# Ledger of designs, part 82: designed miniproteins, single chains, continued (2)

Each design is a single chain, and the fold is of that chain. pLDDT is the mean over its residues in the fold that is shown.

## One batch from the design tools (miniprotein)

Design m6840
Fold by ESMFold2-Fast:
Structure m6840 (fold): chain A 84 residues (1-84)
Amino acid sequence: SSEMRARYTAMVEEVAKEIEKEGLPELARLLRELQALRIAGVDPDSPEAQALAARTLEEWAKLSPEQQKKVQEIIERIAEKFRE
């Protein structure tokens, strides 16, 4: 539904803002771009979506274990906040 889509979009934006505050603006930008493709109905298997996903994984792999854990905790906390 449009309400569920709006809630999911708000959740992704809140995650991106918190990641940006933690000093990871590139990862935040990539997450926003992935969500924009999803809203536009771009096929996840398309070359464009796959290239963006690969770049997101590259940026994730550059993070220290402490940074990865912090991003995971942000995602889990915000997802819980948006749970029904």
Scores: mean pLDDT 83

Design m6841
Fold by ESMFold2-Fast:
Structure m6841 (fold): chain A 70 residues (1-70)
Amino acid sequence: KEVPPEREIDEAMAEIWRAVELTRARHEGNEVGIEAARKGYETMLRLLEEGKSLSEAFKEGKAVMKAILE
């Protein structure tokens, strides 16, 4: 149900990295895709540093990537 913060962050980082790489791969050679991946990752890290939950940080980061790509 509820996991320790350290483990929760580690799992989030793995999923974030996967999402970032997938975003970048889809837009290989496209600056928009690269920027989306970068900003999504930065957003997730920033929210985690600000004390947001894993789920909130993950959701916001993915939303940022989606907004840039769309």
Scores: mean pLDDT 66

Design m6842
Fold by ESMFold2-Fast:
Structure m6842 (fold): chain A 82 residues (1-82)
Amino acid sequence: DVEDLKRFKERIEELGEEGIKLAEELGDEEMLEEIRELKEEALSFLEEKIEKGEELSLEELLRVIADLLRLIGMVFDLELKK
């Protein structure tokens, strides 16, 4: 469902931007770079699938979910650091 892919894209954009702001505020350059790369890769992949109107395979869906969970974990780690 293209709408589900758009929702994943929006969530990754929101979490990525939040993580970038937190990493910049904390001066965590390593985490900043990692979040930027993860965001760019995930958004690029989802945007391509949306443009082609393709459904994700089970493996691709699990990969997107794993990337989203990783991003959530990184944002929580940064928030816990103040």
Scores: mean pLDDT 81

Design m6843
Fold by ESMFold2-Fast:
Structure m6843 (fold): chain A 58 residues (1-58)
Amino acid sequence: GAADLGAKGGGEGGLAAAKAGADKETSSRQGMETAKRMGADERSARAGGELGGTNGSS
């Protein structure tokens, strides 16, 4: 049934997540370049809004 499938999916998801976690280490190098650019943009916008003012156009 659906409930039984959910229990199995949870276990499988955990195993897949563990593998994805390990892969994150290898992908960290490439991800850092892209993440830094995107992260900087997001952080800059948020930091500017919080620091700058209540009425932010951003």
Scores: mean pLDDT 52

Design m6844
Fold by ESMFold2-Fast:
Structure m6844 (fold): chain A 85 residues (1-85)
Amino acid sequence: DLLDIARDLLQRADSLEQQARELFKQSDKLTHQALQLLKDSELTGEEARKKAQILLSQADQLRGLATGLRLQAKSLRDAANALLA
């Protein structure tokens, strides 16, 4: 049944979108922490920069993964739409 296959693809796409949203949220949290470290007057500029760089690197990796999941979700939605056309 094409409707059952399309529905399965849409459910998988929704799951991937939810995973992507959580990764973007985690990335934003790390970015916020990095920005707060850069504003922390108790740290030297070099120390704050090094710690912030690690957090920003981790945030970038999570954004990359989230973007990949969104592309996969789009592919599944496009496939489901093609089956229903």
Scores: mean pLDDT 87

Design m6845
Fold by ESMFold2-Fast:
Structure m6845 (fold): chain A 91 residues (1-91)
Amino acid sequence: AAAEEARKKADEILSYANDAAEQIRKTAEAKAKASSEEEGQKILEKGQALANEVMGTAIRSSQEALDDPSKADEMLEETKKKAQEAIKEME
């Protein structure tokens, strides 16, 4: 039913955001290793900030999907777009 589908979408939102956050951190670590220690620290801080923003937004979106199942698909799509933008910004 709608409530079960909303839970599944909420789980997908959190899972997608977690995977994106991990990719952002890995990209930041790779770039930091290729940079000076001073520049590397700034890159790591940027990566962590972007990962935190993606996760924070996803937590709110997953909660909204659970509160209103009719918005579940929209919240998942929005989460995917924001996560992809953050990944590209880190690249």
Scores: mean pLDDT 84

Design m6846
Fold by ESMFold2-Fast:
Structure m6846 (fold): chain A 76 residues (1-76)
Amino acid sequence: EQPYIPQTEEGRQVLAQVQQIAQQAVQMVQAGASFSDVEAFINQQMAQLKKQFPDQSALIDAMKGLILQALRELVA
């Protein structure tokens, strides 16, 4: 999937929140959390973000996929 470059303030806000979620997920992995716990956390946070920014749902889904893939590689 093609990466997005946010050109709107809303898109930048979404990326900032996704970055915060990703950072928290990495900290959970480093603290010894299971992948299933981290995946559940990411799914919950991304679902709330999509509710707040429905027009950005495609961007949020794309970033969620990339984060989950990266975390699987870190855990494996």
Scores: mean pLDDT 78

Design m6847
Fold by ESMFold2-Fast:
Structure m6847 (fold): chain A 75 residues (1-75)
Amino acid sequence: SSLQQQLEQARIEGRESLLKMSVEVYEGMGEGLEEMARSSGKLDPKNRKKMEELGEKGKKRMTEQGKEDYKKYLE
């Protein structure tokens, strides 16, 4: 029925919104880690490249964690 189709569509849209929000939150955390690494590199110029690499790795890990947490939520 039309009502059943509307309810199913709302469920799908809700799941998509939840995934998007979860990923965005972890992406924001990753950006925070990158900023911390950048600030550390500014205080210790000899290790700047190493700090930048650690920041990028941390950002990537946070994004992947958000996706994994959403997958677990669906189980």
Scores: mean pLDDT 70

Design m6848
Fold by ESMFold2-Fast:
Structure m6848 (fold): chain A 70 residues (1-70)
Amino acid sequence: SPLEEARRLVEEIKKATDYEAIVQLLSRLVRIAREHPSDELFELLEKVIKELKDPNIQQMLEDALERLRA
């Protein structure tokens, strides 16, 4: 299911230390939300943003989430 894939990607993002890997995982997560939009997926993206420590990665995901809601 799209929600299960998204939750798996969130766990991968949390353990990833490589910037390129994190960006690729975030891109996949955003793609799932774009193709299967739901309140649960948007809430998951918001939670991931709060848990990210890199401000550049946080901004990238925030921008993507705003575009998905537009």
Scores: mean pLDDT 78

Design m6849
Fold by ESMFold2-Fast:
Structure m6849 (fold): chain A 83 residues (1-83)
Amino acid sequence: SSVEAMKAALEFAEKVREALEKANNEWFLSLSEETQDRLLAALYRKTLEPELSYEELSEMTGVPVSNLRRVAAEVEKLLPDLE
């Protein structure tokens, strides 16, 4: 359902944001809340559709490829089993 899909996306975003905050990730915490939300939404989309390239994801979300790769790498270090 739409409610369950929204809940899953919010739970993912909350878990990842909390991990980055606990790790005191200065790069991520320096970003605006809107930019943080866009990055986490894009990262969640990538976990659901691993076949999407970062280039395609960037076109869909408006988030730069470099920022997508960076957040993915930072999250992998903190939550390697998140997928």
Scores: mean pLDDT 81

Design m6850
Fold by ESMFold2-Fast:
Structure m6850 (fold): chain A 75 residues (1-75)
Amino acid sequence: EEEEKERRLKLLEQINKDVIDAFKLIVASLDKLARERGLPEEEIAAETARLNDSIVESEKKMQEWLEEEKKRLEE
């Protein structure tokens, strides 16, 4: 029973990691496209920073959710 719960949590952790990695690739692609379309570098830098902050926030929320899920499974 506990082994199955641990396997499930590891799967959810891997899915969350894959989702975050996908977001990082999207941000990199948006930066590249913005440069190709001639947007000012300072605007690109500001938007990239904002998107990266959003990714960091999402990572924190996903980690908080995983911690809550672990607590629920332990109880």
Scores: mean pLDDT 78

Design m6851
Fold by ESMFold2-Fast:
Structure m6851 (fold): chain A 86 residues (1-86)
Amino acid sequence: EEIRKEIKNILEEIKKLFPQHKETIDSYLERIEKAKPEEIPEILGDLIDFLSQLAAQATPEQREKLQKIISKLNEILDKVREELEA
């Protein structure tokens, strides 16, 4: 529950930074809301890939912000994987 809330907060932050991608980010929000715990790693992986592609096309300032977000998402992904193994 707390992990889902943290992911949703990050997605809302991304929408503020990239309002042109609102529809895509809203799609990820719906996927996270409806996902079973075992489905979260795949969704986070897809999101990280999407953000990495945005970072490649971004200005240096946008890239720095995206890299921080990607780092946070990777930390969440590692935590989710650890909890699923327990």
Scores: mean pLDDT 82

Design m6852
Fold by ESMFold2-Fast:
Structure m6852 (fold): chain A 70 residues (1-70)
Amino acid sequence: SESSRTELEKLKEEAEEAEAAGDVNKAISLYEEGAGVAAILGATSSDDEEKEHWFKIADSFEERALELRN
């Protein structure tokens, strides 16, 4: 949905801003929230290409959160 896509974009922007500011814990939280939103978009899509797109985004957010935890 448009609202979920808007939420995901905002979470990405806020995560990147928090990361740039050195607020690692906030960035991790925002990336994890973004991964969740992207996973829901993937799960609710009926198009296989859209599913792949959203799950790749979810994986990317999860990977970044894991990198920041180390």
Scores: mean pLDDT 85

Design m6853
Fold by ESMFold2-Fast:
Structure m6853 (fold): chain A 75 residues (1-75)
Amino acid sequence: SDTIKKISDMIDKGNKSISKSTDSNVKTYMSKMVSQMQTMKDYMQQHPDQINDMKGQIDWLMTQMTGVINVEQQK
């Protein structure tokens, strides 16, 4: 699924951000977001009929993760 692939790519970006960051608060926050994204991916793989219902939550999480990554890249 394109959606599952998108989520997997974001998890990879999040993990890369954790590895590169020297800020413990960013590492903690991003780790929680990656964990939430992984949980949602696992749920979507078990319940493909629920993917559309989760889209808003996924889009919100992706926006938050992208924002943190962009701020860290500017430092």
Scores: mean pLDDT 81

Design m6854
Fold by ESMFold2-Fast:
Structure m6854 (fold): chain A 81 residues (1-81)
Amino acid sequence: SMLEEMAAELTRLGASPEQVKAVLDEVERARKALEAGDRAGALRALSRALRIIADVMAHDPELAAQVQAEADRLEAEAAAL
């Protein structure tokens, strides 16, 4: 599944089991929010997932900054809804 592939990739990038679980929990929150028609809730959940991914990528500061910028963008989109 896409979630299993995501978990494997996060683990390969050095994510702890706790970080992997936290990302998958937020992705699942986003999916459920979309199913309920809560687009703002989905965007906020994805933003939180990206912030965890940025922490995993902290040893690559340029990539971490790009991921943080994407998280900021999703929060701004949610706030505009």
Scores: mean pLDDT 89

Design m6855
Fold by ESMFold2-Fast:
Structure m6855 (fold): chain A 62 residues (1-62)
Amino acid sequence: DDEVSEQLGQLATQKITELVKNGKSNTTITVTVPGPESSRTVKVVTPDGRTFTLKVIRTPPP
């Protein structure tokens, strides 16, 4: 879903930005987005050479 992919991109960018500010690297990040239940993992490398693993979890709204 394009909308979900866009939301995931924004959340991932925000979380990575926070971790970069805190000087973190080689860290696993979990982000939760609304949608049908599912999970996936994505590896991200920043321009400054930090590596992050994103675990994306989709959950239906309560």
Scores: mean pLDDT 69

Design m6856
Fold by ESMFold2-Fast:
Structure m6856 (fold): chain A 97 residues (1-97)
Amino acid sequence: DIVELLRKALEAVKAGKYEEAIEHLDRALELAPEVTQEQIPECLELLEELVNVAKDPEVLEKVLELARALLKKCTERDLIDRASGVILKAIGKLLDL
């Protein structure tokens, strides 16, 4: 389940376990093409938290890739805006490193 992988990634980032977080994010990326419309809001909420707490460049790059993958599946304006917000924030944090 992509949601559980994103929760595990968030907890790993909060614990400073970046290699573990990257592993969970890579698995989430593999599942991103199969994400359901019902899962998108919770995935975006977790990605919003991840982009806020993450400082590791590789974690930020994976969050950016996930937000881009989810954006392709967003049909609602609010979800499109939220996914775009994660993308812009991740880019901003990567440029500020």
Scores: mean pLDDT 87

Design m6857
Fold by ESMFold2-Fast:
Structure m6857 (fold): chain A 75 residues (1-75)
Amino acid sequence: EETERAVRIVAVRLLIVAIENGAKMTPEEVDGAIRDALEAGEPEVAVRLYETAKKAGIKLTPDGEKLLAEAQARL
């Protein structure tokens, strides 16, 4: 479980770097990554992912918006 959580957060951090370097993702992929960051106990990473995706022009799903609100509330 802890090892799985660590792998998920590393994947989310790599996705942030990829988006910053011009990679495009679907709203569903961003939603899933926000959820993974929250489940890993990293609300700051979830918020950073959203800001990076927003700057890249990627819209969130309604579920993603709810997860973002949860992340912001935990900061």
Scores: mean pLDDT 78

Design m6858
Fold by ESMFold2-Fast:
Structure m6858 (fold): chain A 80 residues (1-80)
Amino acid sequence: SEAEAMKLAEEAKKILEETEKEAKRLVEQGDYEKAREVVEKGYERVMELARKAEEVDPAVGGAIRHEAEEVKRKLLELIE
């Protein structure tokens, strides 16, 4: 249902926001290795939610996937 897809989107957004905050905190501390691990783990979790959302609503799943890729790219640019 649309409600289930939206619930997954909310969960994915929360994980991405937490991942961004933690990664930026680690970058400020100079812990680039740990920041990269946090980004990779957050991305994997969100991609799993995107797959579940795609089964219910392909448009919502696609939107989650796109946002996850963009956040990952942006955060890795801060590390590299």
Scores: mean pLDDT 87

Design m6859
Fold by ESMFold2-Fast:
Structure m6859 (fold): chain A 104 residues (1-104)
Amino acid sequence: SELDELIEKAREIAEKLLELVKDHPFYDFYKRLLDALIEAMEELKNATPEQQRDLLGRLRSLLDALETFYEKNKDKLSPEAKKVFEELIDIAREIIALGEQRLA
């Protein structure tokens, strides 16, 4: 499905981002947030309509936390890491939008 393909792309982008920031002081924090974000996305694949509402709320909260952390720390990231981070934010927004369409 389109959702499954986007989630797989999000996983690949997250893995690339973690590799780019592996020596960063905040690596453990990035890993925790990205792992939680991808896990919530994976749960959407098999979620009931009731579960989807709760998962979408969790995804929005995780994305907001990730965006907030990115804005505060982007000056400490390489240009490539910033680009990949922004790609991850964009695809996460697309996944949330598709999840919301499934509830309509």
Scores: mean pLDDT 84

Design m6860
Fold by ESMFold2-Fast:
Structure m6860 (fold): chain A 70 residues (1-70)
Amino acid sequence: SLLEELEEKLEEIVEQAKTASLEEIRELHGEAVDLIEEYLNQGLPREEADELWEKYEKKLAEIVDKKEKE
């Protein structure tokens, strides 16, 4: 399903972010936004896309917050 494919790709981005620099995380965040838009254009329902983005944006924000405090 489109939902499962998107979730797998977003999970890969989060895993990359854990070892990335702040500059690299900014690029990864952009990639994640582009993925959401791509899957919306393919017919993924807005509600499902919004729920996934909220989940993964929070994960990325937590990684950024930890790195900024170090």
Scores: mean pLDDT 84

Design m6861
Fold by ESMFold2-Fast:
Structure m6861 (fold): chain A 82 residues (1-82)
Amino acid sequence: SAREKLYALLKETVGPEEAERAIAQLNDEAAEYVVKALEALEAGDLVSALRYQALAAVAAGEANLSDEEIEAQAARVEEAMK
């Protein structure tokens, strides 16, 4: 599951106790987007990583961004990397 994958990634960085506590507070949708953002970062795809980070924040109730606003941010980052 996305939660199990996120736990595996976090426990190596912050330790198992802190990873367990962080994951317990995430809903499933936010956890899936966080995993996708981390996978995009590992692949060097910064545009997709930022898009998934924004989607994770929206799913967690930490931000109110439309799909159009997220795509506009991703496009600006893509242009800045040229």
Scores: mean pLDDT 76

Design m6862
Fold by ESMFold2-Fast:
Structure m6862 (fold): chain A 99 residues (1-99)
Amino acid sequence: SAEQEQQRWFARQLAVLSIELAAMYFNRKLNDEEGFKTSAQATIATLEELKKKFPFLGPLVDETIKQLQAALEAKDYEGAIETLKTFIKKIVEKFKQWE
């Protein structure tokens, strides 16, 4: 069904976000600011695609992107990582209730 196709697409995007989170953590551990920024930019692109597919996530996506951009500007890499972790937790909970 179309709903099952959307759920499968969402599961793939969740995996992508998890990989991007791991990349941010890895680049932070290596003190690779350029690598961290690249991973964060890829994350923002993934979040925008998620918003396009699921418009009801728009407010959460927009706030998350805003927080990620602010953290990057402040060089608050730990804050950026925590922002993405919080987003992932919230969307997982929203989709657990999806019928």
Scores: mean pLDDT 84

Design m6863
Fold by ESMFold2-Fast:
Structure m6863 (fold): chain A 82 residues (1-82)
Amino acid sequence: MEELRKLGEQARETAKALREAIEKGELVPESIPYYDKLIEHYKKQKEEALKAGDKESAKKLEEAIKVGEEAKRIMEELKKKE
């Protein structure tokens, strides 16, 4: 229970940091594999939070997943331009 709550708060902070990085243009294409792994991790944790009835942590994880996928999309476009 405490682990899911900590992950939810961490996901919220990650989403905020990623939004700021997107706005400032600080994303680097070399980080795509890192974000792939991070998104998969958050998807698994969201499943566990939903099964545990922790809707609040699940929502925070879902937001981080969405922001992470947006960041990946932007990095993939940057990679095309080299």
Scores: mean pLDDT 79

Design m6864
Fold by ESMFold2-Fast:
Structure m6864 (fold): chain A 68 residues (1-68)
Amino acid sequence: NIYEKTEDQYKALLEAVELKRAGKPEEEILNVLKKYFSDEEAERITRVLLSMDEKTLDIAIENLKKKL
């Protein structure tokens, strides 16, 4: 369905958020997202994740798990 994010994109988002929550470097987060997102979108998502606190990241993980 062209109107929905793919399961692979949701899995990549979940992995990226979990990597940021674990304190992994920006490059590792960006590389996960680049597998299923454009370079521009991956960089945008990474910048958003870098600005999030631990509580916001935990909420994002819970919400993404519910979509999988």
Scores: mean pLDDT 79

Design m6865
Fold by ESMFold2-Fast:
Structure m6865 (fold): chain A 62 residues (1-62)
Amino acid sequence: MTVTLRAKKDTTLVGSPLVSFKKGEEFEADILEVREDGWLVVRLLSTGRVVRASAEDVEILS
């Protein structure tokens, strides 16, 4: 599922390499996994990188 994610705060998403976003920055990602602990595993469309994002750090817009 492809969505637009928005950073709720200045944050660094865990992946290889690490990816940093400023609060309010929007990025497109493909959701690969939604975990019960509130973590999302996503592929960033701009880079093709797989990273993990907390639901506390990002919101799903569309």
Scores: mean pLDDT 75

Design m6866
Fold by ESMFold2-Fast:
Structure m6866 (fold): chain A 107 residues (1-107)
Amino acid sequence: SMEQEKIIKEAEEEIEKFLKEVEKAGKKLEEEGYKEVTPEVVKALAELLEPNSEPGLKLDELAESLSEEERKKLEEKIVERLKNSDSPIVKKLGEKIEEMRKEAEKL
C-alpha cells in the first residue's frame, strides 16, 4: 500500500543517515589506533554516534509500523551494508552482529 511504501522509504532514509554516522565513527576510531571490535570499541562507537541521543530510536519507531517480513529485510540490509563498509572496524562490527544473530536463533 502507499502508506506502507511511505514508511519503508522513511526507514531507508533513516538507515542511510545511521550508516553514514557509523562509518564516520569507525574511521575516527581507526585513526586513534583501534583495529578490533572489543567491548571498549563498541562503547566508544556508541558515544561517537550521538552522545545526547540514542542512535536508531527513529528506526525503532518505524520498525514497529512495519510488517515482520519488512523489518527483517531492513535488519539484513543494515548488516549487509556494515559488512561491505570501507572501514575495517565497521566491517568487523557487521560480521560480529551477524554471528550474534545466528547464535540467538539457536537458543
Scores: mean pLDDT 72

Design m6867
Fold by ESMFold2-Fast:
Structure m6867 (fold): chain A 95 residues (1-95)
Amino acid sequence: SDLVREKLRETADFLEELAAQAEDPAVRRALLEASATLLVLSEQEELNLDVAIQTLENQIAELRALLPSASPRDQELLRQAIRKLEETKRLIEEV
């Protein structure tokens, strides 16, 4: 669970960095909310991995939904965020 917690924190930090670069307030908000949710998960005494996987899937779907209306710059930020969330999900699924 320590490896999973560290990966959730790393992913949250990455999403916060992307949010700082976002042009659209909706994109920035989605990235910040995703970051905050992953930080909360990483700090739980009993980390439920199924809940973590479902949370990551929901976050990926939300960010994908923003892609068609985003600027080219924000589309690149969203793609980076989605890739990182997918990598984190795969790591948790392999534990």
Scores: mean pLDDT 90

Design m6868
Fold by ESMFold2-Fast:
Structure m6868 (fold): chain A 61 residues (1-61)
Amino acid sequence: TKEEIEKILEEARRAVEEGRLAEALALISQATELMNKYGSEELKKEAFERIREIEEMMRRR
């Protein structure tokens, strides 16, 4: 569900903040797969923005 996707993305953000990049990437991949299966266009846009932000954080640090 969308709530599960949001939780996964929150966990991914925390993983990046803690320097656990491999875990963050796995979580992003999982969230993306759930988005493709269950996500509306609106939910996909929100998740895509969050994923992009998380990826930028990883590249900066």
Scores: mean pLDDT 77

Design m6869
Fold by ESMFold2-Fast:
Structure m6869 (fold): chain A 84 residues (1-84)
Amino acid sequence: MELSEKEEELAKLLAEEAKEDPELLEDLIKLAKDKSASAEDRAYAAYILGYVGDKRAIKVLEELLKDEDERVRKFAKIALEKIK
């Protein structure tokens, strides 16, 4: 999975919004953990959570390191590295 420039810009904007909106943060967390959602959507949610850097986001990203899909695990790792 590769992110376009537009997707990366959108991820940063959504992360800034989520820092000020707890409901949006919870929706992103739910999406990242939703096993019925596509691996692409879950991976993208994980990437956004990396820009948020919140304690709740860190816990979710640590769970996603064990996800069944390789793309989700890869983006969770990248996201955790951004928080570090």
Scores: mean pLDDT 79

Design m6870
Fold by ESMFold2-Fast:
Structure m6870 (fold): chain A 68 residues (1-68)
Amino acid sequence: MSEEEKLLKEVEEYVEKKAKEAKLSDGQMAYLKAFARWEAKELIKAGYSKEEILEKVKKAVDELIKSL
C-alpha cells in the first residue's frame, strides 16, 4: 500500500469510529468519509506532512460531527 493509501485508510477508520460513537446514519457517515478523503487529498497536494494532515482532518471531522 502506498503512503497516501495508508493515510486515507487511517482517516476513514477515524471517521468510522467517531460516526459509530455518535450513532450517525449511513448517509451522515458517507458524507463524513467523502469530506475527510477530499480534505486529506487537498492537504497532501498542498505539501503538508502526514502528522499535520491527520491533525487537521481529525479536527475538521470532530467539528462537523458536532454540527450534524
Scores: mean pLDDT 82

Design m6871
Fold by ESMFold2-Fast:
Structure m6871 (fold): chain A 88 residues (1-88)
Amino acid sequence: IDGELEELRALIDELEKNGPIALTEEKLKKLFRLTELALEKKDLELLSRVAKTLKELLKDELFHLKFPEQVPQVKELIRRIEEFIKES
């Protein structure tokens, strides 16, 4: 069993409950890395949850205050996930 996908699910669960309040730069980097793994493994259910969670973070003003430099990267990741899901 690949514990990294379970780690991604745990991060998404935390973000769904707490939004950007509990999010650190290290956790955000981990989220990006684990999402690349989910794309490689073609876990469409998990990718759909990631895209939804990232969209909710972008609606939260606190996310823009905490991670202004990461906003373009998050937008691009959402675009890549949604394109991947459409092609699947």
Scores: mean pLDDT 84

Design m6872
Fold by ESMFold2-Fast:
Formats: structure tokens, sequence, C-alpha cells
Structure m6872 (fold): chain A 74 residues (1-74)
């Protein structure tokens, strides 16, 4: 079931984004947490809509933001 699989993927993306956002917020990086939430929410919404290209773009931005946050805490 393609629709059910997309919905499950969207839920997973939102859950992971919230977990990562809380982690970086607790590390004193609230702006990175905000960007992580924005991109994970947008990727999840795009997945639910079946817009795979938009979902991939926001997933790429999410990874970029997470990499920048990791560099900040090292």
Amino acid sequence: DVEANRRAAAESVRAQGEKDAKFYEEKGLPEYAKKIREHSDRAAAALEAGDIATAQRHSDEYRKVKKEAEEKIK
C-alpha cells in the first residue's frame, strides 16, 4: 500500500526530526532545532502529498542543517 507506506514514512520523518531538534535545542542550538523541525515537517508533508521531489529537497536540507549543528558542538 503506497499511500500507507508514505504516511508511515512521513510519521517517521516527523518523529526523527523532533528527536533531533530537541537534542540540538538542549545543546544550546535553538536556531538549528527550528530549521530541523521546519525541514522535517515540510519533507513529511511532501511525502504525504506524494511529492517525492519536494520531500527529497527538504530531506537534503535537513541533513545539511544537522551536519552544521554537529560541527557547532564539536
Scores: mean pLDDT 86

Design m6873
Fold by ESMFold2-Fast:
Structure m6873 (fold): chain A 111 residues (1-111)
Amino acid sequence: SAVDEILAGAEEMIKGLLEGDEEKVLAGAKRMGDAYTAAVAAGKDDEANLGLEIAEGIFLIVGGVYKIAGDERLAEAFRAVARGIREGRASGDPVAGLVKGAEEAMAILKE
């Protein structure tokens, strides 16, 4: 399903963030964006939007877990992805939001 493909991209981004692997983070963001675009083109806007909403929630929850664990940098990186998803959806450009969130998260981890 579109939701499953978006969440597979989210899993790839999460692994990339945990490993500090920029290529995995960007590949995950691309996979999510491509899955969203394909779902919308197929008339599955509800599934595409649900997938991104679930992904946003997962990034917020994981960020919260790392904040509790005392890893403020990882927590901020995960929140940057969630913010990118939210802002992209609000602006009508979810793909640009995903790319921006991924880039901001990697910039935080490089500090």
Scores: mean pLDDT 89

Design m6874
Fold by ESMFold2-Fast:
Structure m6874 (fold): chain A 74 residues (1-74)
Amino acid sequence: PASADDLYREGARRTAELLEKELGIKIEEKTLLSSSRSDVGELDEHLVKYQLYGSKSEGKKAKEIAEKILKKAK
């Protein structure tokens, strides 16, 4: 069985893949893993809603959070 950390790492990888695929924003998995779980959780929530419902507002929120994470990583 996977540990909670293994599940979080898998989630970060999936979030990075979806962000690049759906919004064209590239974030390294390690950047997500070093970021606040709250910020990454919000990003994943908005990305999943964008993927499921096609809401432009959810896509915009995902972009804003992704840019915030990238800015903090510099």
Scores: mean pLDDT 77

